# Ledger of designs, part 65: designed miniproteins, single chains

Each design is a single chain, and the fold is of that chain. pLDDT is the mean over its residues in the fold that is shown.

## One batch from the design tools (miniprotein)

Design m2241
Fold by ESMFold2-Fast:
Structure m2241 (fold): chain A 94 residues (1-94)
Amino acid sequence: MASKEEIKKIIDETFDKLIELARKYGHEEVAERIKAARDHLKGLIDSGEIKTIDDAIDYLKGVFDVILKHLPEELQKEARKIVDETIKKLKEMG
């Protein structure tokens, strides 16, 4: 059974990887948007708007769809792998 802290940790680890990916290739504007999305998601968990792992997965899918559309095509493949791994980890916690 996943705690709010465990869910937030997975979110932090995932978004850190995406931020590093964007920055490594010089997309600082994308990195800042990813940071804002992470902070917003963590806020929703803390406020109780995201109550379940399924809610967290649904919000993450929406956020990642937006992020992927703003990444260069070559980075989308690596970002998709990071996203897919995160969704699998969250599903295994439920």
Scores: mean pLDDT 79

Design m2242
Fold by ESMFold2-Fast:
Structure m2242 (fold): chain A 65 residues (1-65)
Amino acid sequence: MEKAREAAERIEELGRKTGKIELVSVEGDTITVRLREGDEVTEAMYEIALAVIGLETGVRVITER
């Protein structure tokens, strides 16, 4: 899906900027990402950012640790 790939690219960019987010897989309209533990506040903020990307692209974003 084109929207899923665009979302994946945005997630990868966010990961490079933060060092805490890694794309695990893309399956249809679902993207799975890994969140590195380090700071609870930062993790919560990036979980919200990932949810916003999902809403904007219409893709389901799932976070794992």
Scores: mean pLDDT 74

Design m2243
Fold by ESMFold2-Fast:
Structure m2243 (fold): chain A 74 residues (1-74)
Amino acid sequence: SEEERVSRLVLEFTRLVQEALAATTDPEVQARLRELHVEAGELAERFGRGEISLEEFEERMRELTAEVERLRAA
């Protein structure tokens, strides 16, 4: 189902954020990672309310994932 797909994507993103947080002691990077985690949760809630499509959710989750990867590489 779409709900199972969204739940899986949120879980995968949460794991990525947790790994990134464990790998850094920089408080600015930690703050931004926590912000991205909150944004992912808000996107899941908006999908649950029917405010965004699955396609829009996946696109925005890809953007958030790219930002986490950028922070990890910097």
Scores: mean pLDDT 89

Design m2244
Fold by ESMFold2-Fast:
Structure m2244 (fold): chain A 74 residues (1-74)
Amino acid sequence: MRPQLLDLRTEEVGDYIVSTVVLQDGDRVRVTTVVYDSKTNEVLAKVVITTPLEDAEEGARKAKEEALKEAEKK
């Protein structure tokens, strides 16, 4: 089965740019969140979480929170 794009978001959070991609692969969802420095365009954090399809929204929130925490440590 082809992975299907369920959600793609790019958000500016303070001095960071957060890109989240949610892909469905069968009965599971892969959430990839990448945090960039808005001034340097440097990748500060990348988090990948795989959840059941039913938990996709929860997985997306967790990935974003973890990626932002990792970026803030730099």
Scores: mean pLDDT 78

Design m2245
Fold by ESMFold2-Fast:
Structure m2245 (fold): chain A 60 residues (1-60)
Amino acid sequence: GGGAAGAGFAGSGGNSAGARAGGLEPDKQDEKGAAEAIKKYGGATDEQAARGGRLGLKAS
């Protein structure tokens, strides 16, 4: 999980974004591919992906 200082580069938000975008997919194998595809197709960096995920969770 993300903490305080080291959360940015960990890409925890990116993983959450993958689960959100690919939430309909029940398979963990597919979740991994979906998360990676989101980062690649979105052209987002690790930090951007983490921010995106956090913004979504915070809005909730």
Scores: mean pLDDT 49

Design m2246
Fold by ESMFold2-Fast:
Structure m2246 (fold): chain A 61 residues (1-61)
Amino acid sequence: SVDRAKLLEAVVLALAWEELYGVELSEKGRELIEELRAEISDADLAAAKARLEAALAEEAA
């Protein structure tokens, strides 16, 4: 069985990529995200976005 916390973390990161950079998700990927969205807090998403932005900024520097 997959660790649910790790699955939620992966889904949050996928949402962060989409919201910050408009990265296209597959139709099935979007369905999975929508199913799990209710279990993802706005704080978790904000933290994932900040982490992603910081990581990409370091690569660009």
Scores: mean pLDDT 73

Design m2247
Fold by ESMFold2-Fast:
Structure m2247 (fold): chain A 62 residues (1-62)
Amino acid sequence: GIQLSPEGGRAIHRALVERYGASPEQAERALVIAMTTGDIRRAAEAAGVSQRAFSRLLREHG
């Protein structure tokens, strides 16, 4: 899985909800998938965003 600080996780959650229109539940599920499995494709699908967008958020805040 991907290791995120609490601050990094909150920043990604906020960006998914506010910039990309994910629900809080979708954003939380995506973070859980990323942190437990490292599967960026599945995490991005859960958030309703592209893999490129999710990978960019991980680079900005991870």
Scores: mean pLDDT 88

Design m2248
Fold by ESMFold2-Fast:
Structure m2248 (fold): chain A 79 residues (1-79)
Amino acid sequence: MMERIRRAIERLRAAGMRDSEVKILEERARQGDKEVMEMVLVADQVLALVEAGDLDAARALDAAYLERMRPAAEKALAE
């Protein structure tokens, strides 16, 4: 479980996430933050699909995740 999360966070870092943000994600995931763990795993899967050239599947997965997370994202943007 932790190794899979670490690998996913490393891919986010490679995609342009700042080191300081990567450390925050690692700490929150280590504390059992389910939202962070889910976000990181979805991002890793989307990146894997993009690397495999399956852009349609990547887009569908990303859209499904965003719809599920929309209420939380709208709250964050309002703050």
Scores: mean pLDDT 70

Design m2249
Fold by ESMFold2-Fast:
Structure m2249 (fold): chain A 91 residues (1-91)
Amino acid sequence: DEIEKLSDEELRELLRLARERAREILATDPDPQQRAAALANLKLVEVLEEILEKHGKEALVKIVNNEDPELLKEFEEKLKEAREEVAAELA
């Protein structure tokens, strides 16, 4: 798992760069499909940052490896909320 090889700082930096790129696409790209994809990516990064802030990097590793059903459920619930928000913003 590549996430285990990253430090907490490196993982936070990757998420920050992904968020900045998604925001740039939303600000500059006229293509509705590219904007929709960028918005979805932005919301996914926000969910990952929230899990990382609340539980730390180990929680993301456990989610990816399906080692903690409660953490996986929290992640799935946050993703569902993020998907509903994206759908509402695109309507």
Scores: mean pLDDT 77

Design m2250
Fold by ESMFold2-Fast:
Structure m2250 (fold): chain A 62 residues (1-62)
Amino acid sequence: MDMAEVYGRVAAHELRTSVGASEEEAEAAGRKVKAAADAAPNDIQAALNVSRVGREAAARYG
């Protein structure tokens, strides 16, 4: 499993278990996080992109 897939799955799992998001919402957010990581040219930029997208997703539940 590549790192982008790991970031996406972790984000989806955290939204489901910590925030109580629906499975559909959590998976959609996870896919968005994975796409942001996949678009990055290197692992550092992937981590930065994941952080930004993750914060934006979390803001929708706060």
Scores: mean pLDDT 72

Design m2251
Fold by ESMFold2-Fast:
Structure m2251 (fold): chain A 70 residues (1-70)
Amino acid sequence: DEELKELLEKVKKALASPKFWELPTEVQAALVGFEEGLKAALAGEELSRSAEELKRETEKFLEQNKDVLE
């Protein structure tokens, strides 16, 4: 799924940022959680149904936190 791959790359970019450790703890934890979830979904886990919800929530999170992630 290209959308899941795109979201994973955006999350990975945020995690690799030198600013990651300056982010609020809630945002740091969310990014780690989204990375693991997106990796699991892309690996074809039994979470295929949950992948659409994960995609939607990841997109929403990135949009809501755009100012601190970019």
Scores: mean pLDDT 75

Design m2252
Fold by ESMFold2-Fast:
Structure m2252 (fold): chain A 87 residues (1-87)
Amino acid sequence: SKSEIIKKINELPLNVKKALLELLTTKNPFSNPKVIAKRNGVSYDELVEAVKKLDLVKETENPILFLLNVVDPKKVDIVIEYLKKVV
């Protein structure tokens, strides 16, 4: 539910919220999630754990393909809109 998604986002550290917002809103097909994590002061593993907790994408071994493996676009939109309000 939307309330469960909001609760999970509120449990994330601010830097993880910022990295996740950048990851989900990037329009660059060559975006590397490891680089996004690093520029926000977050480990890649912390960013991956945040995405998994929110069930936004299927697990992938290729960090570049992470953005292409979206499970539910409507759920991603809910996460983006809430992150914009809290970061």
Scores: mean pLDDT 74

Design m2253
Fold by ESMFold2-Fast:
Structure m2253 (fold): chain A 70 residues (1-70)
Amino acid sequence: SLEEQIKLYKESLEQARAGIEAMDADLEARRKAGIKLSPVEEAILWTARNLLRVAAEFSEYKIKELEKEK
């Protein structure tokens, strides 16, 4: 159903946002502790964060699309 699909995308959106928040919090904690990330570690982490951002944006788009069909 439309309601079930909207619920699943909302859950996906919450999970993606929580993942980004957790990554940002960990990176800030490392920065405050003076822990230096290597360029490779930085690239991997920002790539992962960007994938979560894309997932969040896609979920937001799908929620908006499905809500228009109600």
Scores: mean pLDDT 86

Design m2254
Fold by ESMFold2-Fast:
Structure m2254 (fold): chain A 77 residues (1-77)
Amino acid sequence: GGPDTISGAEIVEALEKEGITEFSAEQLGEAAGRLAGEDGAASTARVVAGLMRRAMEEAGLGPRVTAEQFLALTRAP
């Protein structure tokens, strides 16, 4: 599906501005929700957190990922 609503790079930039260098699925979801705006924030956060958790498990990653690992997950077809 198209990556046109929220880019992985924008999520990384938002979290790195807060001094966060390793991201949980929940933190990635919350950042995506904030970028989506008020009407979609809670639902976007929940969906993205669930997707990231599954992607991290399938890739054999732990409960936290680096910016590079997260960006690699968003680029895998």
Scores: mean pLDDT 73

Design m2255
Fold by ESMFold2-Fast:
Structure m2255 (fold): chain A 66 residues (1-66)
Amino acid sequence: GVEEAKKYAEENKEEFLEEERRLVRLLVTTGDVEAAQARARAYYEKIAKKFGVSTEEARKAVQEAL
């Protein structure tokens, strides 16, 4: 659930920050906003599926933990 997603984000802060850095690098290097958005969606979809929550709930849980 949402609480489990939040705990995961709190325990894995560096993993989420590293993925954000990779997305920023992709945008700066290529200017491909569509590719960056697709990558971000896929990442949060994976987290959402793991904890049985929506993509929006997964994103909010991560933001609250970071």
Scores: mean pLDDT 80

Design m2256
Fold by ESMFold2-Fast:
Structure m2256 (fold): chain A 52 residues (1-52)
Amino acid sequence: VERVDIVVDGLGMDVVLESDVPVTSEEERQQLLDKARSMFPDHRVSVVPTLK
């Protein structure tokens, strides 16, 4: 993952991580989730790959 943008939902309860590189493995997804949870422990965190 080269870049991860943090987007906060309008409700302020969800944090969405957008990755410039597609998260193709569960291991990469778990690493991003662990990092985000350490930064936002009180928020619901999800990871969305930018693959379309």
Scores: mean pLDDT 59

Design m2257
Fold by ESMFold2-Fast:
Structure m2257 (fold): chain A 78 residues (1-78)
Amino acid sequence: GPERFRQEALDAGLSPRSAAALGVAASYGIPEELVKKVIEKKNERAALYLAAAASARVQGDEEAAEEWLKKAKEEIEK
């Protein structure tokens, strides 16, 4: 569940802020594969982008959510 991703991020050495961001992202329907990839890459910027996507979805802004997901994917693929 979402709490597992927060713990995994902390164990991987990501900041508490990024770990919390990934937990939120997992809670609000961000794909599990992207969350895991961010943890694997230890990419703190991508973690924050996934949280921004989750926040946009909570607000009903799917266009903004898609933009943040694209930015997160680009950061992971660098």
Scores: mean pLDDT 85

Design m2258
Fold by ESMFold2-Fast:
Structure m2258 (fold): chain A 67 residues (1-67)
Amino acid sequence: DAVEELRETAEKLLEEAGDDPFALEIAEALIRMRAAVYLSDKSLSEEEKEKVRELLEEILEEIARRK
C-alpha cells in the first residue's frame, strides 16, 4: 500500500527531524522523492495516486507549520 508506506516513512522522518528547520528541509525533500516514485508507478491506479497526493499535501502542511 503506497499510501501506508508513504505515511510510515513520513512519520519516521518527521520524528527524527523534530523541530530542527534544517532537518525538516531534508525530511521534506526525502518525502517528496518517495511520493514522486509512487506517483510515477504505472501499476498504481489513479485513485491510489490521488490518495498519495492528498497525504503528501497534509504532510507538507504539517512541515510548514513546524517552521
Scores: mean pLDDT 83

Design m2259
Fold by ESMFold2-Fast:
Structure m2259 (fold): chain A 81 residues (1-81)
Amino acid sequence: VSVGQQIIDMVQQGIQSDKGTGVNYLQQAIDMAQNQLGASDSTVQQMNDLYNQASSGNGPTMVQSGQQMQGIVQDIISSVS
């Protein structure tokens, strides 16, 4: 299983979870993208902006932010493959 696929699975778990649990999965996905996938500083900033929206918003905001983060991670995977 690729690191990129593990990060995608983690974001999907976040989207499917309640807000408290989901935010923790999104944070772990950012950490893995930065430390294991080699995401750029600008990409990590975009993911952190989405994390902040998820953590401070309501449930629907968390789901929307998670879906956008999933798209960013998929783009990283496709660019390094």
Scores: mean pLDDT 77

Design m2260
Fold by ESMFold2-Fast:
Structure m2260 (fold): chain A 88 residues (1-88)
Amino acid sequence: MKSLAEKLAEFLGIPLENLDLKTRVSDALKKVMEEVLGKEVPDEMSIRSILDVLVEAAKKALGDDNPTVEQAFDASTQLLKKVEEELK
């Protein structure tokens, strides 16, 4: 069964085979990880790990352990946008 992070990847049009590819962690995502999750932030993460972080942050923001893919996407997008606007 697909995880919520894998469903979010499909919703975003990211191929599942690309989930293990490493990418740079944005400053906005670093701030979300530190402030919302209290986790130490690496410079690079796999796409899967980034999606897992966004899902966990969305669950905390919504106060719901079982959000829909659409709810998780909307909540994570709003969190990243707010943090990006604060960094500008």
Scores: mean pLDDT 74

Design m2261
Fold by ESMFold2-Fast:
Structure m2261 (fold): chain A 60 residues (1-60)
Amino acid sequence: MLDEAREALERLEKRYKENIEKAKTSNNQSLIDYIKNVLEPLIKRAREGLEQLEAAEAAA
């Protein structure tokens, strides 16, 4: 469970970096909107979820 959450976060962070570089190169507003509206919230939720899972597993 924790390993899967960490892998998911790593994949999201890699995708974020790749899309940021593409956005810088192309100045594509749709891509920028995707990064801000989809990827950034997913990364925040993934980090919060990982912290919650670590706390829950420690408490269980």
Scores: mean pLDDT 78

Design m2262
Fold by ESMFold2-Fast:
Structure m2262 (fold): chain A 85 residues (1-85)
Amino acid sequence: MSPEEKELKEKILKEKNKEEQVELIFELIESGGFDPSILSREVLLNTPKEELDKIVKESKSVEELLKKLIEIDIEEGIKRIKEVA
């Protein structure tokens, strides 16, 4: 993680507002050279803050963070399909 990415990570962990935290996560993903549009903003907003804080804290790279966030989006998508089926 670059110094700028580490600073954004610390901001995310200190942010108490869920909507602002999600926007900072998107900014961190974008700073790593990834397109944040692959993530569902709605799924992240519905994810408990404690789970997002844990994922951000435990991620050693922007790529690792992105992979973990994609896994949440996939799991939530599967859950929604099962509820409708």
Scores: mean pLDDT 77

Design m2263
Fold by ESMFold2-Fast:
Structure m2263 (fold): chain A 82 residues (1-82)
Amino acid sequence: LEEWSKLSPLDLKKKLKEAGISLEEVIREVAKVQGVDPETLRELVRKAAEALEVEEEDVLLSFLSTVGPKGVYSALEKFLSL
């Protein structure tokens, strides 16, 4: 996952589909890396998707490619506090 976060959001989405990895699995892996509840992370992704008027998958993958799996939770919290 950390290696894959270096890809663009489009390339990351393609690689996840090739590997058969669902959005829910990505959320679980990121939540595990961050030490947070997967439902908490999922809710932040949902709120960010609402604010940006885009799909949840696109939000998660964009944050992953920008900050990596260790930064996703903090970046989403910071974004939603703006």
Scores: mean pLDDT 76

Design m2264
Fold by ESMFold2-Fast:
Structure m2264 (fold): chain A 80 residues (1-80)
Amino acid sequence: SEKEEKEKQLIQELADALGRALAALTDEETKARAREIALRGALEISEAVDAGDFEKAEKILRETKEELERLVEEERRRRE
């Protein structure tokens, strides 16, 4: 179905973004936060797709990816 294909696409893109973040992070506590951010994003994407709101699902993906990127940047700054 269209919903099933869209969810698979968005969740795969989120999984790829999480993988990149985890590869860049060194602190286990920060990695745990990255996983929690991704899990929240995945649940919200799934809910938006189920409701047929693909625009909202794509927005959640973008915002979650940006949050993961900010987390990586924050850790890099702390490492100096």
Scores: mean pLDDT 88

Design m2265
Fold by ESMFold2-Fast:
Structure m2265 (fold): chain A 58 residues (1-58)
Amino acid sequence: AEPSAEETERNRKIVRLTNAIINGDEETVQKLREEGISDEEIAAARQAADNMNELAKK
């Protein structure tokens, strides 16, 4: 079964958010918040970015 369109859109926004956090692009993070990303989703993306940064050690 295919994921719902809502899940696909959420995943796209989360990927974009996580990349922005990794790159320190806070302006993009704020724009994504305006697009309807919740504080909970931002917090989850920050945790994911921190885990990636620990592995990459930047």
Scores: mean pLDDT 74

Design m2266
Fold by ESMFold2-Fast:
Structure m2266 (fold): chain A 72 residues (1-72)
Amino acid sequence: MSDEERAKRAREGVLAADSAGGLLAAGGEVAQSGNPKVREAALEALREKLEAETDPANRAAAQRGIEMVERA
């Protein structure tokens, strides 16, 4: 699988997450990947989710996901 394809899947997974648990799981998985393109795509998607999200629990999960990916 190409880095481009992996990055696309990571972005889609984050954007498709409709729960706090789903957002945290997506962030944690990406943090473990070690691939910079995958991390960049997921960070952009998580920030996009945080900007658009109105639910406090989902916003907190998106922020936590950003922290996990940035530390990786």
Scores: mean pLDDT 77

Design m2267
Fold by ESMFold2-Fast:
Structure m2267 (fold): chain A 84 residues (1-84)
Amino acid sequence: SLLPEEVRGPVEEGLKAAMEALKQSTTQKSLNLAIAGALVAIGGGAEALYLIRRDPSRREEARRLAEDSARTAIDLAEQAKQLS
């Protein structure tokens, strides 16, 4: 796998939620929120990966950042579903 375990799980969970919301999107607003969720999951994962690669001692901090981004992505995905 290209992603460390600390990043992989959260990114996969966030992207899965965003993709499910995207499939259910029937309005531009819901589509925009689903896309925003995917971007948050990817961006948070990328930042967490950068932290681990630069300083391996910050793995726990990187995991929390990835998990926080995944939670935000899931929240955006849920908002998108509610607008469908």
Scores: mean pLDDT 84

Design m2268
Fold by ESMFold2-Fast:
Structure m2268 (fold): chain A 130 residues (1-130)
Amino acid sequence: MEEARREAERMIEKIKEEAEKLGIKVLAVDIAESPRGVGVGVVVEPSATVEQLRRMLEKAGLEVEDEFEGSTMRVVVGSKRVGEDWVVAILAAIREDVDAEEAARTLAETGERAAEGKARAEELERQRLE
């Protein structure tokens, strides 16, 4: 639990470092934590491309799981296993007028739920292979 949160905080620092190198402004960051996983939500300026979001996650040591490009937002989802827990980070560039802090919180909560789902799926796969 504490280990996954510390890794998530380290990932956030790496995401911010890479964003600065790419000239991308980070607008808001939030973390959602449960006993079974950690979600990280990051909202960046609307000009950020899916490729730039992917690079920020890769530099933080996350495996890119999913990408979405819509008319109002671009989103990249990355994940990493930390001990028995998962960290899921969701990075979004949002073009419409939104509260960036509220959006980051929603993304963090979504990531936390995804991390719980990964932990559950992995436990089921372990039981099936044994």
Scores: mean pLDDT 84

Design m2269
Fold by ESMFold2-Fast:
Formats: C-alpha cells, sequence, structure tokens
Structure m2269 (fold): chain A 69 residues (1-69)
C-alpha cells in the first residue's frame, strides 16, 4: 500500500511512461499529471492508502481523458 506522497510520486512516473508510449505533447502530459494528482487527492480523502494498481488505474483514466479531447 502507498502513502499519499508515494502515490503522487508513482503517478508522476507512470504518467511519464505513458507519455512516452502514447507520444503525448508537453501540454497533454501536464494535463494528465494534474488530473491524476487531483483524482489521487480525492481518493485519499476517503481512504488512508492506495495500491499501485489503483494508482495505475487513476493515471490510465487521466491519460485516456486527455487523449479523448
Amino acid sequence: MLTKEEALAFAREEVDRLAKYYKLTDEQRNEAIALAEKRIEEAFKQRPTLSRTEVRHLVAEAVAEVLSK
């Protein structure tokens, strides 16, 4: 299980990996990071920890939303 600090750090790394894979622009990458961080912050209001799988899902949803615009 990840603390909030660990989850935010992991989310940034995961967005960077997906940005390289999907060839995101700098603007899209920054938007995906902001969305992922917002969703992680919301999740931590309801839960004390998140798993790596949950963080990966939140990041994947954020990247998908940016790509669908």
Scores: mean pLDDT 84

Design m2270
Fold by ESMFold2-Fast:
Structure m2270 (fold): chain A 110 residues (1-110)
Amino acid sequence: MEEQEKARKDELLREARGYLTRKLFEVVNKKMSEGKGVFDGETVRKQADKVDEFVRKALERIEKLIEQGKSREEIYAENDKLVAEFEKEIPEVSPAIALRTIGDVLDLER
């Protein structure tokens, strides 16, 4: 029973991380196609910090829901909310910085 619960949490976390990564990359690609790329060095640095902070907080919210025993559907609903929040908070995106930061944060065990 305890082994099944651990397997459930590990599976949900893996699925949630994959879903979030894909959706955040879709937002970045959409903003690039709209010509909202940023190339100023100072703005790029500030944006990288914001993306890192956002992705870390997003993972913490998802992990908390998984620990609370929330369903797969509830976890995906929270992921959708986080993606919408990301699109609002990061109005202009540098593709190189955003995609790398998302990948680095989501690939790290924390």
Scores: mean pLDDT 70

Design m2271
Fold by ESMFold2-Fast:
Structure m2271 (fold): chain A 87 residues (1-87)
Amino acid sequence: MEKVIEESRKAAKEFAEQLKKEGRYLDALIIEKTFPALIRGDGRELALATAEASLEYAKFLKEKGINTKEVEDRIEGAQALLDAAAA
């Protein structure tokens, strides 16, 4: 069982790397962050991992000079969700 999980993790990581090379950064971050929670079947962790991926992507856009209110609101919303889960 552990070997199947590890092989699946490796495949997901390789797929995420391919998506990054294609410029699909949000999709790649979602795969990287959500896959461990998906394997465990934990819907709460899946939601938190999705928020984390969205936060990283929004920060990436801001660093590239794409700073809009929507990007800032997304950063604040995702961070608030992660902080609430950590409490």
Scores: mean pLDDT 69

Design m2272
Fold by ESMFold2-Fast:
Structure m2272 (fold): chain A 74 residues (1-74)
Amino acid sequence: LGEEAVERLLKAAESLKNEEVRKEAIERIEAEREGLIEALRRAAEELGEERTRELVERAVKATAEMMRKKDEAA
């Protein structure tokens, strides 16, 4: 779950057109990678894997959309 979420966020960041925005997004995702994986692991233990997967899907889509808007504004 966590690794898959990070990989999806990195793919979204790599698709950004502005080089500076892309580098900043990738750096931030990599810096937060371990914390995100641990947080999602705990969420899966508390809520169950299926519930956590649904939350991850929504969060990844929302974050990708936010990155895209920032890219368009840059």
Scores: mean pLDDT 79

Design m2273
Fold by ESMFold2-Fast:
Structure m2273 (fold): chain A 85 residues (1-85)
Amino acid sequence: MARVVGVAPTAEQARVLQALMEQSALEIGAEVTDSRVGGTTAVVTFGNVTEEQLKQMEALFRQRAAQAGVEVTSLEFTLIDEEEL
């Protein structure tokens, strides 16, 4: 599985980050298994994604965030194989 953690300056921008992460995942054919926002932090978890799909999603997300005028304070893409065991 994989997890994306994004931090924005405001809770409203964090919700926009969540939506952009979900949209980017769907565009590359990744399955969204969990999606959450807490304060200024958005966390989206994906099942059965490859490292190549994560890189494509990161590129697409960065493009979409720039188009939407969303400020990204922090962004981490992590591949987590151990959590499937």
Scores: mean pLDDT 78

Design m2274
Fold by ESMFold2-Fast:
Structure m2274 (fold): chain A 66 residues (1-66)
Amino acid sequence: LLEELIRAYEAGDREKALELADSIEDSEFAALTAGEMLLRVADEGPPEDLEELKVESAVEAAKRLL
């Protein structure tokens, strides 16, 4: 699942990447994703595209767990 998420994102398949991110019910992945989202919002302000923020944050979390 984590590798599939990264692969979908790299392929530009945002819809599949978002679906995979939402399907991963792992507490450590969720915590890392939430932390990354909070750091990005603190640095850049509130995003106009919440789905893009979630996908990018989830990909970063997935890379940390692999």
Scores: mean pLDDT 77

Design m2275
Fold by ESMFold2-Fast:
Structure m2275 (fold): chain A 64 residues (1-64)
Amino acid sequence: MLEELSKAIDEGNFEEAKKLLDELKAQNPSISDETYENLKKAIDDKNPEEAKKYLGKIRVEIVK
């Protein structure tokens, strides 16, 4: 899931990235609403650098 989301962002497939983000949030309630909303905005803005930054925060929130 997380790697598929990262790949979608890298490929510029922002529609798929948004779908994968929604699924990831549903499966991992530990992901903060703030991080989720910020990543969603980065995807909507088609900004892969900001999207990857927030994806990194999600990795920490899931693992910790």
Scores: mean pLDDT 80

Design m2276
Fold by ESMFold2-Fast:
Structure m2276 (fold): chain A 74 residues (1-74)
Amino acid sequence: EKELEEKALKLTQEAIDIVNEGIREGKFDEAIERAKPLIDEAEKLADKTSNLKVHLRVIAARLHLVGAEVEKWL
């Protein structure tokens, strides 16, 4: 379903942008808390589609989130 795909892609992009901004500004906890629910929702939407691009984008967003979590502890 194209609407689910578009929503998932939008949520993943918003999450990635939030994480990248948080890393740049040193606001790791705020970025993680804001991005995580967006990624969780995007993952649920992606799970209802067969579009590999959507699934890969969710994985990319998860990796950005993990990166912020790692940098927070360094």
Scores: mean pLDDT 82

Design m2277
Fold by ESMFold2-Fast:
Order: structure tokens, then C-alpha cells, then sequence
Structure m2277 (fold): chain A 79 residues (1-79)
């Protein structure tokens, strides 16, 4: 977790995606599902773009894990 966040520190798009993911989780727990969906979608788009633009295999692995988490949480809301 700490090492993963450290690696993403220099990637502003990945950092924004991580922040959007955090906001989405808070909104979901607060029952604001529609707002949570929008933030999860933004996080997913930003993680996908960060993955597309990344050349570091370690960064790609971290981004893939975060992207999977965001997708799983969005799927839970859409049930």
C-alpha cells in the first residue's frame, strides 16, 4: 500500500484517479449512489488512461489492481 502510493506519487493522473476512488467510496457508504457512480467512472477512466500512458511494468501492475478495485465497486453499485 505505502510503496504503491509512493510509485504513483509522480503520476498526477493516477493520483487524481486514486482521490476520485476515495471520494466514490465515501459517497457510496453515505448512500449517494448516483454521485458515487460518477466518481467511480472518473476514477476508472483516469486509471485506464494512466495505464495506457505508463511504460513502467511496476506502475502498470499497481494501476491494474486499483482499476480492478474501482470496477468491482462500480459493479456492486449497479446491482
Amino acid sequence: MEEELKKLRDNPLAREALMDLGVAEVLYKSGRKDLAKEYFREAIEKFEEALKNSTDPEDKEILQKLLERARQLLAEIEK
Scores: mean pLDDT 78

